Designed miniproteins, single chains, continued (5). Designs and how they scored, part 69

Each design is a single chain, and the fold is of that chain. pLDDT is the mean over its residues in the fold that is shown.

## One batch from the design tools (miniprotein)

Design m18375
Fold by ESMFold2-Fast:
Structure m18375 (fold): chain A 82 residues (1-82)
Amino acid sequence: MTKIKIEKEVFPSREEALKAAEEILKDYKITKKEETVDDNGNEVTLYIGEKGNTTVYVSVVTKGGAAPDAPTELTIVTIEKD
């Protein structure tokens, strides 16, 4: 059966959130890294990492996008296939 786990954390800065994302992904093969800005001006970085039967999606979203120290949300979606 497929197991899905969703975790979310808020960091005081984008730099801290990106460091946390890189630490989570260090044992994964990063298959995708996208950097974009959404329709609300939020700065979004999406990573896709793979390890064996596990795929992880890590989203780093800085709300308002203008300040280096702006609050940043880190969302981790882990999908594990049996």
Scores: mean pLDDT 79

Design m18376
Fold by ESMFold2-Fast:
Structure m18376 (fold): chain A 75 residues (1-75)
Amino acid sequence: MEELEKRMEELRERARKAYEEGAGREKVAELMLEALDVAEEYLDELAKHFGTKEELRELLAERRELAERLESAPL
């Protein structure tokens, strides 16, 4: 579980750095989607140990939808 937290932190930092360096929107969205994949896996592990986190899963789904819209938006 700590490894998933570390991966989320690293991906979030990479996305922030890419944005600050003026990387394209598509690259930032790609990194955000990778971070959301890891976050969903982390919530699944939490649910196994502490019960369901349905509200948090819904929030992650909303953020994934926003990241996908950023990636898919026409130039």
Scores: mean pLDDT 69

Design m18377
Fold by ESMFold2-Fast:
Structure m18377 (fold): chain A 72 residues (1-72)
Amino acid sequence: MSKEKPPESLSLEEKSKWLGRKIVEDFLFRAKGLSEEERKAFYALPPEEQEEELRRLGDEIAEEIIEHLKKL
């Protein structure tokens, strides 16, 4: 199984935010079918670029849904 990086000494509020982010990341990665290597490459990016990449993945998923609906 892919190993999650646990939050270090975070407050309950911060842990909740971290968990929410992890859920969103996992959803987008699964929807796009990203490999373990692609996920590691994502986490190697600066936080600002990670935010940009998540938005790009979301947009790409939306486009794929639209294309799928056109073919049904």
Scores: mean pLDDT 71

Design m18378
Fold by ESMFold2-Fast:
Structure m18378 (fold): chain A 98 residues (1-98)
Amino acid sequence: SVDEAAEAGRKAGRELAEKYGFGNPETMAEGSQRGAEVAGGKFGKEDGLNAGRAAMIHAGSDKVTPEQAEAAAANGAALSAMGGKGRTGDYPIPVPPL
């Protein structure tokens, strides 16, 4: 469900932020690459969640609060629950399908 996916995304976002820290260049580069792969039209539940993690990492650069990072992860999880479909301006970081 959307709520379950959103909660999983928030939890994953918190754990990832704690593990790697905000503004880590390596995790930001990896997240950006994964986001680009998902934006290239490889959408599915897992790919949508990975896009959310990528958005969270990018949003978690050195001036973003944990709450903002969680919101980005939740957006990714919600899209994953929807099958990774659609385009939205509601992302903290645009991840449009190509």
Scores: mean pLDDT 45

Design m18379
Fold by ESMFold2-Fast:
Structure m18379 (fold): chain A 69 residues (1-69)
Amino acid sequence: AAVEQKVQELLAEADELEKEADRLMAEARRLASGTTEQRYKGNQLALQGMELRKRAEALRAEAAALRAA
């Protein structure tokens, strides 16, 4: 009981993290053609986006493990 609810919660959180990561990566790409300060900020946003994608992947793996148990 409740395993499917937990799986849905994990997948929903992963989807939200991926949407935020996509937004950060799009902003980083936009800043890449700007000033030195804008390019520096873009690099920081790209790193944040990569971390969010890694977290989303971990949540999807946890959801898969819960379904396999």
Scores: mean pLDDT 86

Design m18380
Fold by ESMFold2-Fast:
Structure m18380 (fold): chain A 117 residues (1-117)
Amino acid sequence: GVDESELLSKLSELLLQHSGQLSPELVSLLQEFLDSPSFETYKAILTALETELGTQNQKRTFEEALQEHLRIFALGPAAEVLYHLAKLVNDPIQNELLALASTVDPEEALDIAATGL
């Protein structure tokens, strides 16, 4: 949908502005997600973000804010699409996807749940 393209555009802008502050692996995964959103790339991005946050101690507030923004842009369209796909095939993973979305943005999790009705 149009919202997906808008979020991917915002993620691309963040990569261009902040690529020097991100690991080469994270930049590569984010670029792969921009080209072709997938559950595997989405999971890899989450794992890389957790590793980055767990190992860095400098300017933590800024890093946490940046990673949260990247997580929202990466999770939003992928979580919504994957939630609907999981729901259509009656896969229990739909509950995990909704829970993952809620750890990033409770409002976005609510929107995913509402559109699933």
Scores: mean pLDDT 52

Design m18381
Fold by ESMFold2-Fast:
Structure m18381 (fold): chain A 84 residues (1-84)
Amino acid sequence: MERLEEVVEAAEYIEANPEETAEALAQLSPEQQKLAERAIETLRKIKELVKEGRIEEAKRLLEEFEKEETERLLEERKKREAAR
């Protein structure tokens, strides 16, 4: 339950701080910006599902998102290690 609350808070923070979000995105490559925009949309969808009381769907979306994020971080780490 608290993990969904953290995601809702993160989505609200992003919506409340558009300038900070834009500045962070501007530091990323176009490819990374696309991924970050997808992440922001996913967090927004999770927030809407929680707001509608669709907790099971919100949980499933969060688990899927976390799995994709973990796989992305592992790929980035492998890319860094391969460059060594």
Scores: mean pLDDT 75

Design m18382
Fold by ESMFold2-Fast:
Structure m18382 (fold): chain A 92 residues (1-92)
Amino acid sequence: SAAEAAREFVAAVQAAVDAGAAVVSGSGRKVVVTMTGDEELARRISGAAHRLDNLGVAEVGAGGTVVEVILTDAGEEAYPEAAKELEELAKK
């Protein structure tokens, strides 16, 4: 489930980037997604991010057009596959 949640988040972010509806920046464990106006893609990204937070994989901050996902130490230890997905997205 945690690995599925991470893959869903990455897929939603990638779909939004490919559509020109989001920009991603990252640093190590932090992924920042800035959304540029597609309401459905923004909702999918926010939903997937909150699922990661609920599972304890990452801490999520959301405000307006920005979603921040920060992989936790506990999340990386408990969910290494999910951590890998987020770290690869952050390298973009």
Scores: mean pLDDT 80

Design m18383
Fold by ESMFold2-Fast:
Structure m18383 (fold): chain A 68 residues (1-68)
Amino acid sequence: SEEEIRREIDRVVLRYAQKIYDKTKDDLAKFKEAMDELARLYREARQRGTPDAVEELRKKAEEIVKKA
């Protein structure tokens, strides 16, 4: 359902926000840059509202963490 997809998107974003924080806790500028990118991905995934959008969000969020 759309509600289940929405809840999964929110869970994914929260998990990756935590990972970003853990990796960037010593660099506020890096944290802000990574969180801005994650926020854009979150809006995009919410707008699409599909299982494919959730998977794309996970993939792109993982790249943000790797770059951080």
Scores: mean pLDDT 87

Design m18384
Fold by ESMFold2-Fast:
Structure m18384 (fold): chain A 67 residues (1-67)
Amino acid sequence: SMAAEKEKAYQRGKELAEKLAEQGDVGLGLMIMAAYVAGKSPLGKGIAEAAKEKGYGKYVVPLVEKR
């Protein structure tokens, strides 16, 4: 279903950002690129949520929201 597909994409984004956060500054750079490409998608929302939890929200959230 569409809801299940959105949830899977969200979880993939969250897992990606959590893994990248473990890689320090290089991981932050890759997280920024992933957020830019994902934009306002369920994947992007997952990336942004994990980024906020790791203290990187200010760099990543605007890219997902396309402010």
Scores: mean pLDDT 83

Design m18385
Fold by ESMFold2-Fast:
Structure m18385 (fold): chain A 129 residues (1-129)
Amino acid sequence: MPIRILVVDDNSLMLERLIALVERALADRPVEIRAASSTEEAIELIREEPPDIVIVDASGPLTRGAVETTKAIKAINPKTVVIVVARSFSAEEEEALKAAGAFDVLRKPFSEEEFREVVLRAARAAEAA
């Protein structure tokens, strides 16, 4: 069965880059990728069809609500694996995200190898559920 992934970013170039990185990380399996440009759009898409993985770029406007967004996603579907991508987080903010149900937090700038490792771990976690 295809693994379903939702990528959330308010920057279209970053969305394109994240989608390309996901496609390369999971090139060995069927993948269905959807994109959202806002938290509101993402929540609507998740309510319609819960994805296996959500990747949220918490840069800019999304940074303020990253914990609440993660909680909202997990409240809709506890099985959805949430990865948060952000430019900077304190240790306390990372702990709060993980307490909210985030699978991992990836800091910008990241290498393709770091991104691939997180996505592959997330895919294994989603497939085990």
Scores: mean pLDDT 83

Design m18386
Fold by ESMFold2-Fast:
Structure m18386 (fold): chain A 65 residues (1-65)
Amino acid sequence: MVDLEKGKEETRKLVKAVENKDVDKAQEYSIKLVEVAAGALSDEQKDELAEAIQNKDEEKAIEIV
């Protein structure tokens, strides 16, 4: 099941890790975010979320989740 609050929390952690250049943490939180969101997101939406995260677009990433 999808937990919206959990998804937003993981998204914030992920963006913060990216801003801090912590690649290991960014990968870890990215995987957790995908797992939490898997039940609500299509493969296309998952790709869109991944793009937002890669672009460090925290606001867009949080909106998708």
Scores: mean pLDDT 70

Design m18387
Fold by ESMFold2-Fast:
Structure m18387 (fold): chain A 72 residues (1-72)
Amino acid sequence: MKLPLSERNKKIFEKEDEFTAQLEKNKDDPEKVAELIAQYKAELTPDEIEYLKQVEKNREEFKKRLEEIKAK
């Protein structure tokens, strides 16, 4: 069964919240952080991967724009 788009987005956000909490808990252990990132990526569905790639691209473009503004 396919979930509605809103429910799929909610599950992605819940995964991000749990992932962020685990990263904060283990921020002083770079090996554990890398392991958590690898596990998180492995658990993503193809739809979730595509969505996150688009979000990451938008964040990188926004960051580049801010750096260009700061360079003036």
Scores: mean pLDDT 68

Design m18388
Fold by ESMFold2-Fast:
Structure m18388 (fold): chain A 87 residues (1-87)
Amino acid sequence: MAAADARRAAEARARLEAIAKEGLELAKEAKASKDPKLQELGEKIEEAVRRYMALADAVSSSGAGLLLVAREAEREYKKFKEEFKKL
């Protein structure tokens, strides 16, 4: 059981790390813009990535907890991509 939970946790963390990487790339592009609204969006994305990674560390022993964090991070990232496309 412990090994299965550890594997689930590792998979959820890998998913979260992938979303964090994509988020930081989007933040870099947004901050490179001369539009102050895009620069602000980039800062918000970087803050969100730090927040979700810290939350993941807080629940690192729980595969279910990490999966919930990854799902919420993915959902918020989709919203950031939508905002980026609007600007």
Scores: mean pLDDT 80

Design m18389
Fold by ESMFold2-Fast:
Structure m18389 (fold): chain A 98 residues (1-98)
Amino acid sequence: VSQEELDLEVELALHTIRAVVAARGAAKSTDKEEVIKDLKEAIEHYRRAAELARQIGDEDTAKLLERNREIFEQALKYAESGDLDKAKELAREALNLR
């Protein structure tokens, strides 16, 4: 494993953590604007994480991260239309929160 590959794996982990933190913020917020901001942040970090996973050759992880991004994009559409309950439900489901 090269230093470059290690650096990419660290960036992948950090973007994944940031995405989860943002998604949890969206799931617990009661403010529409804050939910929208947190969902956009989660989507961007999952996108970057998926790209990094592909770059290191981990296609299975990339597919999982891309699927999570798609779920949060659906949640964002609900939040923007005013359906915060559905947006938060999708965020919790993607995070496996009960």
Scores: mean pLDDT 85

Design m18390
Fold by ESMFold2-Fast:
Structure m18390 (fold): chain A 100 residues (1-100)
Amino acid sequence: MIETILNLPKEELEKLIEEAEKKLPEIEKEFEEAVKSGEISSEELKEFAEEMKKLLEEFIKEVKELLDDESPEMIEKFKEKLEELKKKLAELKARYEKLL
């Protein structure tokens, strides 16, 4: 999966970033509306959403840095960060499943 992302043409990576940047504000608005409507009432669900937002923001930032500088050093840094983000995502999913 990581290898697939790194082997994508630069143009496809740029499209993924554009889509992620567009999706992030939409997800944030949908979450805020769900909280206002009482659809999400749990403090734990609010914390989960905040952590997910931070992970998405970090991912977008790292991919942008990779697009600006495709040096071996930046590729290595991106791989390490992607592994860290996957680990955090797995921990968040486990927390969310306990809340469900």
Scores: mean pLDDT 65

Design m18391
Fold by ESMFold2-Fast:
Structure m18391 (fold): chain A 114 residues (1-114)
Amino acid sequence: SLIEKVEELILEGKLMEAMELINQWESEHLSSEQRREINDFVNKKLDELSKQPFSLEKALEFLDELEKFLRSLGLSDEDIELWLLQTVINIYGIYNDKELAEKLLEYIREKFAS
């Protein structure tokens, strides 16, 4: 699946390739207005996160807030999971912390394992 390929690329540190796959998917499946609204939310939260000392708890809270926001917009579970993975890529880029990225991926995997 697309999700499995993106997770593999993140674990390998291939963040540009992971982002390219997600961006292609978003351009084909989401409206420009919806993408703008979601990107504005994500960018605001990433800016707030980047100005604070590293915290796994705050990163997990950000993922939970983003999931809640995306559900309120009527996105599917697959769409939500892809946006959460995109956010993990951005967090990985900010902190350059592979262990953090792995913990965030595990959290997402457990949350969507049904």
Scores: mean pLDDT 82

Design m18392
Fold by ESMFold2-Fast:
Structure m18392 (fold): chain A 85 residues (1-85)
Amino acid sequence: MAVVRVRAVLRDEDGNVVAEAEGEAPAGETVVLRLETTAPRAGRYTLVVTVEQDGEVVEERRYDFEVAEAGTPIRLEVEARAPEA
């Protein structure tokens, strides 16, 4: 059976990775990823969620948000449904 991989990567304004998580599920099932970190700096952050099946990217989502100050706790929960094989 095909396995789907979901990857979530949080980057700061300069493109540095500040947190990441990944999970795998059988096709047709839901993957829940949790990212918890502390913002190293104020500024704009980007969360990119990628769904891969058989090494191919089948879905990508992007979320932008602002952090007012360094030391701010960041807690994100990502829910992605694995596509059918």
Scores: mean pLDDT 79

Design m18393
Fold by ESMFold2-Fast:
Structure m18393 (fold): chain A 55 residues (1-55)
Amino acid sequence: SAAAAVAAIEDSLRITEESAEEFIKKNPELRETAQQAVEALRARLAASKARILAA
C-alpha cells in the first residue's frame, strides 16, 4: 500500500539521520558534507513520497 511505502521511506530516513549523527560525532571535520548529503536525501525522499501519494 502507499501508506506502507511511505512508512518504510520515513523509517529509512530516521535510521540514516541517526547514522549521520554518529558519523559527524566521530568525523566533525566532515559535518558540512554529511549534513548536505542528508538534506539531499531528505529532498529526494520527499519527492518520492509525493509521487507515491499522487498515484
Scores: mean pLDDT 83

Design m18394
Fold by ESMFold2-Fast:
Structure m18394 (fold): chain A 126 residues (1-126)
Amino acid sequence: VDTLLTQAENHVDTAVDHLLQAARLAEQIGDDKTAERLRQIADSVRQNKDDFTKIAKTVGVKVGAQYGLEKLEQDLLDVQGARYRAKRNAAKGRKEDLDRLVNLLTTAEDHLQDAIELLRKAIEAV
């Protein structure tokens, strides 16, 4: 169970890294609004990880994993929304920069989905 939580935490950390890379790329291509939104999502994801990790240690793994599951599912929707908006704005920019931005956001989504699945397994293991 500790191993499943640690793996979920690692996937969340990787998702945050990719969101911050996407924010920097958005800023470089002049989309400051997308960059700011992606930084806000990254901060939310990191805070939710810190919160569910603390709850798991202080209250119990099942309660922490359940909290993390609910919050990361919301974060996943926010990342999906940001990717959808980036893809729409893509029609007005350079294709290669926008393909890179979408790929970074897709990788962040994949890692959040992996973290969510690991949290579901942690709940079942308790």
Scores: mean pLDDT 86

Design m18395
Fold by ESMFold2-Fast:
Structure m18395 (fold): chain A 71 residues (1-71)
Amino acid sequence: SELQAEQERARELAREAVRDPSKWAEFGRFVAGSTREATQAAVTELLRELAGIDEPASPGLDPAGVEFRAA
């Protein structure tokens, strides 16, 4: 449970930092003082957010997905 809580907090901070630049300082401090597992979870979530792998996709902004559903 403790490891799960740390990893989830790391992922939350990563998502917040991507969406709110004011959170970058807090994210950096958390990662610097976190366990290896929490740091890995944060980096993975950060990369996922930056790569645009987001579920659900942003509402009203999926022209490629809509056009690809021809069949």
Scores: mean pLDDT 65

Design m18396
Fold by ESMFold2-Fast:
Structure m18396 (fold): chain A 95 residues (1-95)
Amino acid sequence: SSAVLEAFFARVGELDARAQAIVERGRKLLAGELSVEEGRELVAEGRALLRELDALIEEGRALGIPEEIVRGLEQQREALAAFIAEVERKLRELE
């Protein structure tokens, strides 16, 4: 269904925008511009987004989305996971 594919790509755009917002806020933490509490909230939001990306990747495979697009989502997921791990490491150093 065309409507199912439109809904899938709309969600891809939503999760991409959320990932960009998390990365921008995380960069402020790494620069010392955010509190430890704000950093912990950011990590929780990032982990929730990683779970949603994992679900979206599984949905994309089930829908027969082209492998190159699914691979792009997997690369985005891995990059976000690495970034969240760096933010968590920084938070531990601030304790």
Scores: mean pLDDT 87

Design m18397
Fold by ESMFold2-Fast:
Structure m18397 (fold): chain A 62 residues (1-62)
Amino acid sequence: SAELVEEAKEAIRNQDFDKLTELAEKFAQEMAANRSNPAATSALLADLRELQALLKEVQAQK
């Protein structure tokens, strides 16, 4: 969801790993709840890939 994505982006930029762990669990729960809806599942996967790319970008910055 958009709310989880925004919260996760903030946690990534702040390097709040405890919050990121909590949000990862919430994303997994939303995936499980929407497994019978391919469109919702695809949107969640796209959001997760965006967050993964942001995390790698933040970690790679000197």
Scores: mean pLDDT 76

Design m18398
Fold by ESMFold2-Fast:
Structure m18398 (fold): chain A 54 residues (1-54)
Amino acid sequence: MEKLEEDRKVLEELQKRIDAEIAYYETKGQTGAVERLRDLRKRAEEGFKKIEEL
């Protein structure tokens, strides 16, 4: 149970990092990388919702 709060903070930090990477790769014209990062962000958001249900 104690790790749930730590996991939430990690997920929030990961979401911010993913957003920053998306912006970076958009400036580089790396459309494939942007698409993968958006998919990863969506999966992280789904994971966060599942943790909230615990």
Scores: mean pLDDT 74

Design m18399
Fold by ESMFold2-Fast:
Structure m18399 (fold): chain A 76 residues (1-76)
Amino acid sequence: MLDELKQALLAGDAEKILSIAQQLSVNDIEDVLSRTGMFYRLNPEQRKHLAERLKAANSVEEVKEILLEIDQLNAK
């Protein structure tokens, strides 16, 4: 599960991210974000907030919006 979420995040697969995130705890999602290189610029509070948003996401569109925000944060 955790490795599957990591692969889905790296691939930008919003549908798979949505499905897997709903099966994981916020803490598990945060752990995946902390161990995924594309999120290394995020501080622990930002990773926690993103994990909560991914867990609470109700649609593929919401996941895509979260991924876009992550890309913007990494560009800084």
Scores: mean pLDDT 76

Design m18400
Fold by ESMFold2-Fast:
Structure m18400 (fold): chain A 71 residues (1-71)
Amino acid sequence: SERRERVQKALLAGRRGSQRELAEHFGVSVGTVSAARAAVAKLLAAQGYSVREIAEHLGISERTARRYVAA
């Protein structure tokens, strides 16, 4: 969806926040934020970024970043 793509672009540009904060800011569900985070994590992993670098970029734990990359 266009809203999910907007969230993905913002996350790629370095926007950080909790799932709730991002959901409220973009006017989307927390599930849409989760899907956008997973898409960005997979894209960065495909480009050769480490789990640690992805976690730092998204402002999340390495455990959560590993889950998003594996999903």
Scores: mean pLDDT 83

Design m18401
Fold by ESMFold2-Fast:
Formats: sequence, C-alpha cells, structure tokens
Structure m18401 (fold): chain A 94 residues (1-94)
Amino acid sequence: MFESENPERQKALEFTAAAIRTIGYLEEIELLIRNKAPEEKRLEAVDKLREDLQKAKKLGLSEKSLKEIQEQVRELAEREPNPRVRKRLLEIAE
C-alpha cells in the first residue's frame, strides 16, 4: 500500500526474472545443440546464461538451486560436440 519503493521487492523481482531467463537459456542451448546451430549462435546463448546466472547468484540464488543448474549445464556440455562451446559451458558448471 504505502512505501512502494522497496529495495527487497525490487531485488525479489530481479531474482525471479533472472531465474526465469536462466531456465529459458538452458532450454535454448539444448535446442541449439540438437539442431546443430552455428558455433557463434551457441556461444551467444551460453554467454547469456553465464550473465543471468551471475546476476541470480548476486541476488541470493540458493546453493541447492545453483548445484541443480550447474548439473544441467554439465549435462549440456557432455552433449556438445564443439570443444570451444563445451569449454565455455564447463566454465559455468564450476
């Protein structure tokens, strides 16, 4: 009602947005791998995932959720045939 300018509310909204984007980028990367999309397009999706995951971590992503995301990224890396893209995914999984 009053005090609409709440830093905790803003942080919660940013966290939710970052979490949704992280899931979306994981699904996009899997689709790009399945469709053998160009290396540059796959690298762009991986870089977006990295940026959103870093934002989610700063906004208080739990250790459990982080480990679950890192496991999914590791599984994507194992399915990625391109060594450059695979290396970039593994850097996120650490």
Scores: mean pLDDT 79

Design m18402
Fold by ESMFold2-Fast:
Structure m18402 (fold): chain A 90 residues (1-90)
Amino acid sequence: KEKEEELEKRLEEAKKFLSEVAGREITVADVDKDALRALKLALIISAEIYRKGVEPEKAEEIDAKIREMGDKGASAEERAEFLEEVLKEL
């Protein structure tokens, strides 16, 4: 439960940061558990990339893989696993 509370807190911070950067509110429509987890992780990762000043090449690599998984129709579980690994490396 503490891990979930930490994830929710980081998600709120990431949403606020990304909404400010994008100039619009970030919306979440998927309610599937794994899909929500993947989306939360993606938002957190996006915020961390900008906050830590990750090199453009590395940021593009992460973004390209996320887009590729989406285009490929990877399962929500597969996306969540990939994003968890990315977050650990940031």
Scores: mean pLDDT 66

Design m18403
Fold by ESMFold2-Fast:
Structure m18403 (fold): chain A 120 residues (1-120)
Amino acid sequence: SPAERVLEALEKLFEKIKKLTDEVIEQLRSEGRDEAAERVRKLHDEFSKKMEELLQKAREAIAAGDKEGFLKAVSEIIKVVNEYVAGLREVVPPELADKFEKEVNKEIDELRQAVDEFLE
């Protein structure tokens, strides 16, 4: 269904953010920036908890046939992702933050396409 495609795009976004975050942590540790790496890990832990709660709300809205609740959950997910990227920029070098944001924005663009198909 179109809703399942949005859920798949959300799952892909979550997996991509985790992979990119792990790469950032490894890069920071390789440069001896252990405190920055630990701060990124804590930011990702907080982000992941919020995302799991919002993804559960999205799944529950779909199960209930609540289109408005589903769209609200997706909007809140995008907000939480943007807040995570902003938090990451405070602790990592600008070049690394810019690469992270560009890769995340590609996944958000795919998510927005899936949402547009759901709204048809």
Scores: mean pLDDT 88

Design m18404
Fold by ESMFold2-Fast:
Structure m18404 (fold): chain A 100 residues (1-100)
Amino acid sequence: SMEEIEKLLEELIELTEELIEKIKKAKTSDEMVEYMEEAAKRISEIIKKLESLNPSEELKKGLLEFEKHFLRAYLLAADGRPKEEVIEELKRAKEILEKI
């Protein structure tokens, strides 16, 4: 249903915001990676639920773009890049979800 899709998108946005705040407080790249991996498991479950609801092509495209920016953020964290770069990619991911 549309209401179920909207609720899952709101949960995905909230989870991304929570992750951004955790990354802001992280002191090491290992902490950033740990937070990213925890978030990735939760994000994967939400996306699988969204996919099961037979979403529109526009929503599918938005979810793929979100996942690309999330993956870029993860790779930046894993490579020990400054947390500001990780946060910028996560903010881009969040912005994509907000435009769906």
Scores: mean pLDDT 89

Design m18405
Fold by ESMFold2-Fast:
Structure m18405 (fold): chain A 84 residues (1-84)
Amino acid sequence: SLFDKIKEELEKIYGKSFAEKYLNKIRDAILDAARLALLRQEGLTKEQVDSLTDEEILKRAIEIAEKEKNESFVKYLKDYLEHH
């Protein structure tokens, strides 16, 4: 999953204790940003966003980023997704 890849990258760079300690905080921040994107770009209601799983929220946020074609952000997400 996306979170497993983030964890693996953090462990490689900063070590296991950092990855374990901060992964949940990083995950929550990413999910909050993704929820905000769904509200702002797709016009979903809070109730609709609350009904989605974390994975569904992230997947939809990636789709929005691709639709917007905003250069570095889309490139960053695609590079991360394609390289697994």
Scores: mean pLDDT 65

Design m18406
Fold by ESMFold2-Fast:
Structure m18406 (fold): chain A 117 residues (1-117)
Amino acid sequence: SLEEERERLRLYVDSLPTLTPEQKEALIRIIDRVFERLEALLAAHPDLTPEQKEEVRDRVIQLVVTAIDAIARGEPLETLRAAFDRLIAEVKDPTLQEILREIADFLLQEVERLRAA
């Protein structure tokens, strides 16, 4: 379920020793906001099949893990952007690509804000 996946991501963030307490708190808030945004996007696309909804959830989880790992390693935003572009390019459905791009752009904006703090 989305709630179980959200909790696993929170535990993953908390397990990473290279993240500061401030980065951990910010990442947990980012995870919460990504899942809220995903729920809204899925509600806006009621025509998606259950399989398409599961694929977009799985891909969003991959985007979030990629962002967490990039922050934990101190990677530049350009590296994260390139990784997101590669992940989205693996998806063939243009509607799913649009949803993933919206989530990816949100994640990039939030990571940029975290770096500015």
Scores: mean pLDDT 87

Design m18407
Fold by ESMFold2-Fast:
Structure m18407 (fold): chain A 82 residues (1-82)
Amino acid sequence: SIRDYLRELADKAVEAFEKGDYETAKRLLSQLVLTAYLANVPLEEALEILDYIEKRFKELGNEKGVEMVKLARESLLYLYRS
């Protein structure tokens, strides 16, 4: 399902970030945000996926990851306003 695909992108983004591959992590988060919007995923469900990623970074004590998710959330909200 599209939700399974978005979860897969989320897990890959966290993994890339943990490995220090910040460029790949940023690209995967951008892909997740754009894919959710283009696939007409409800806003609440898309936000829940970002909250899942943020929770994982908080559990790891990774402030940079948390800030990255905050920016992705802002981009998502901007896209969904249209």
Scores: mean pLDDT 85

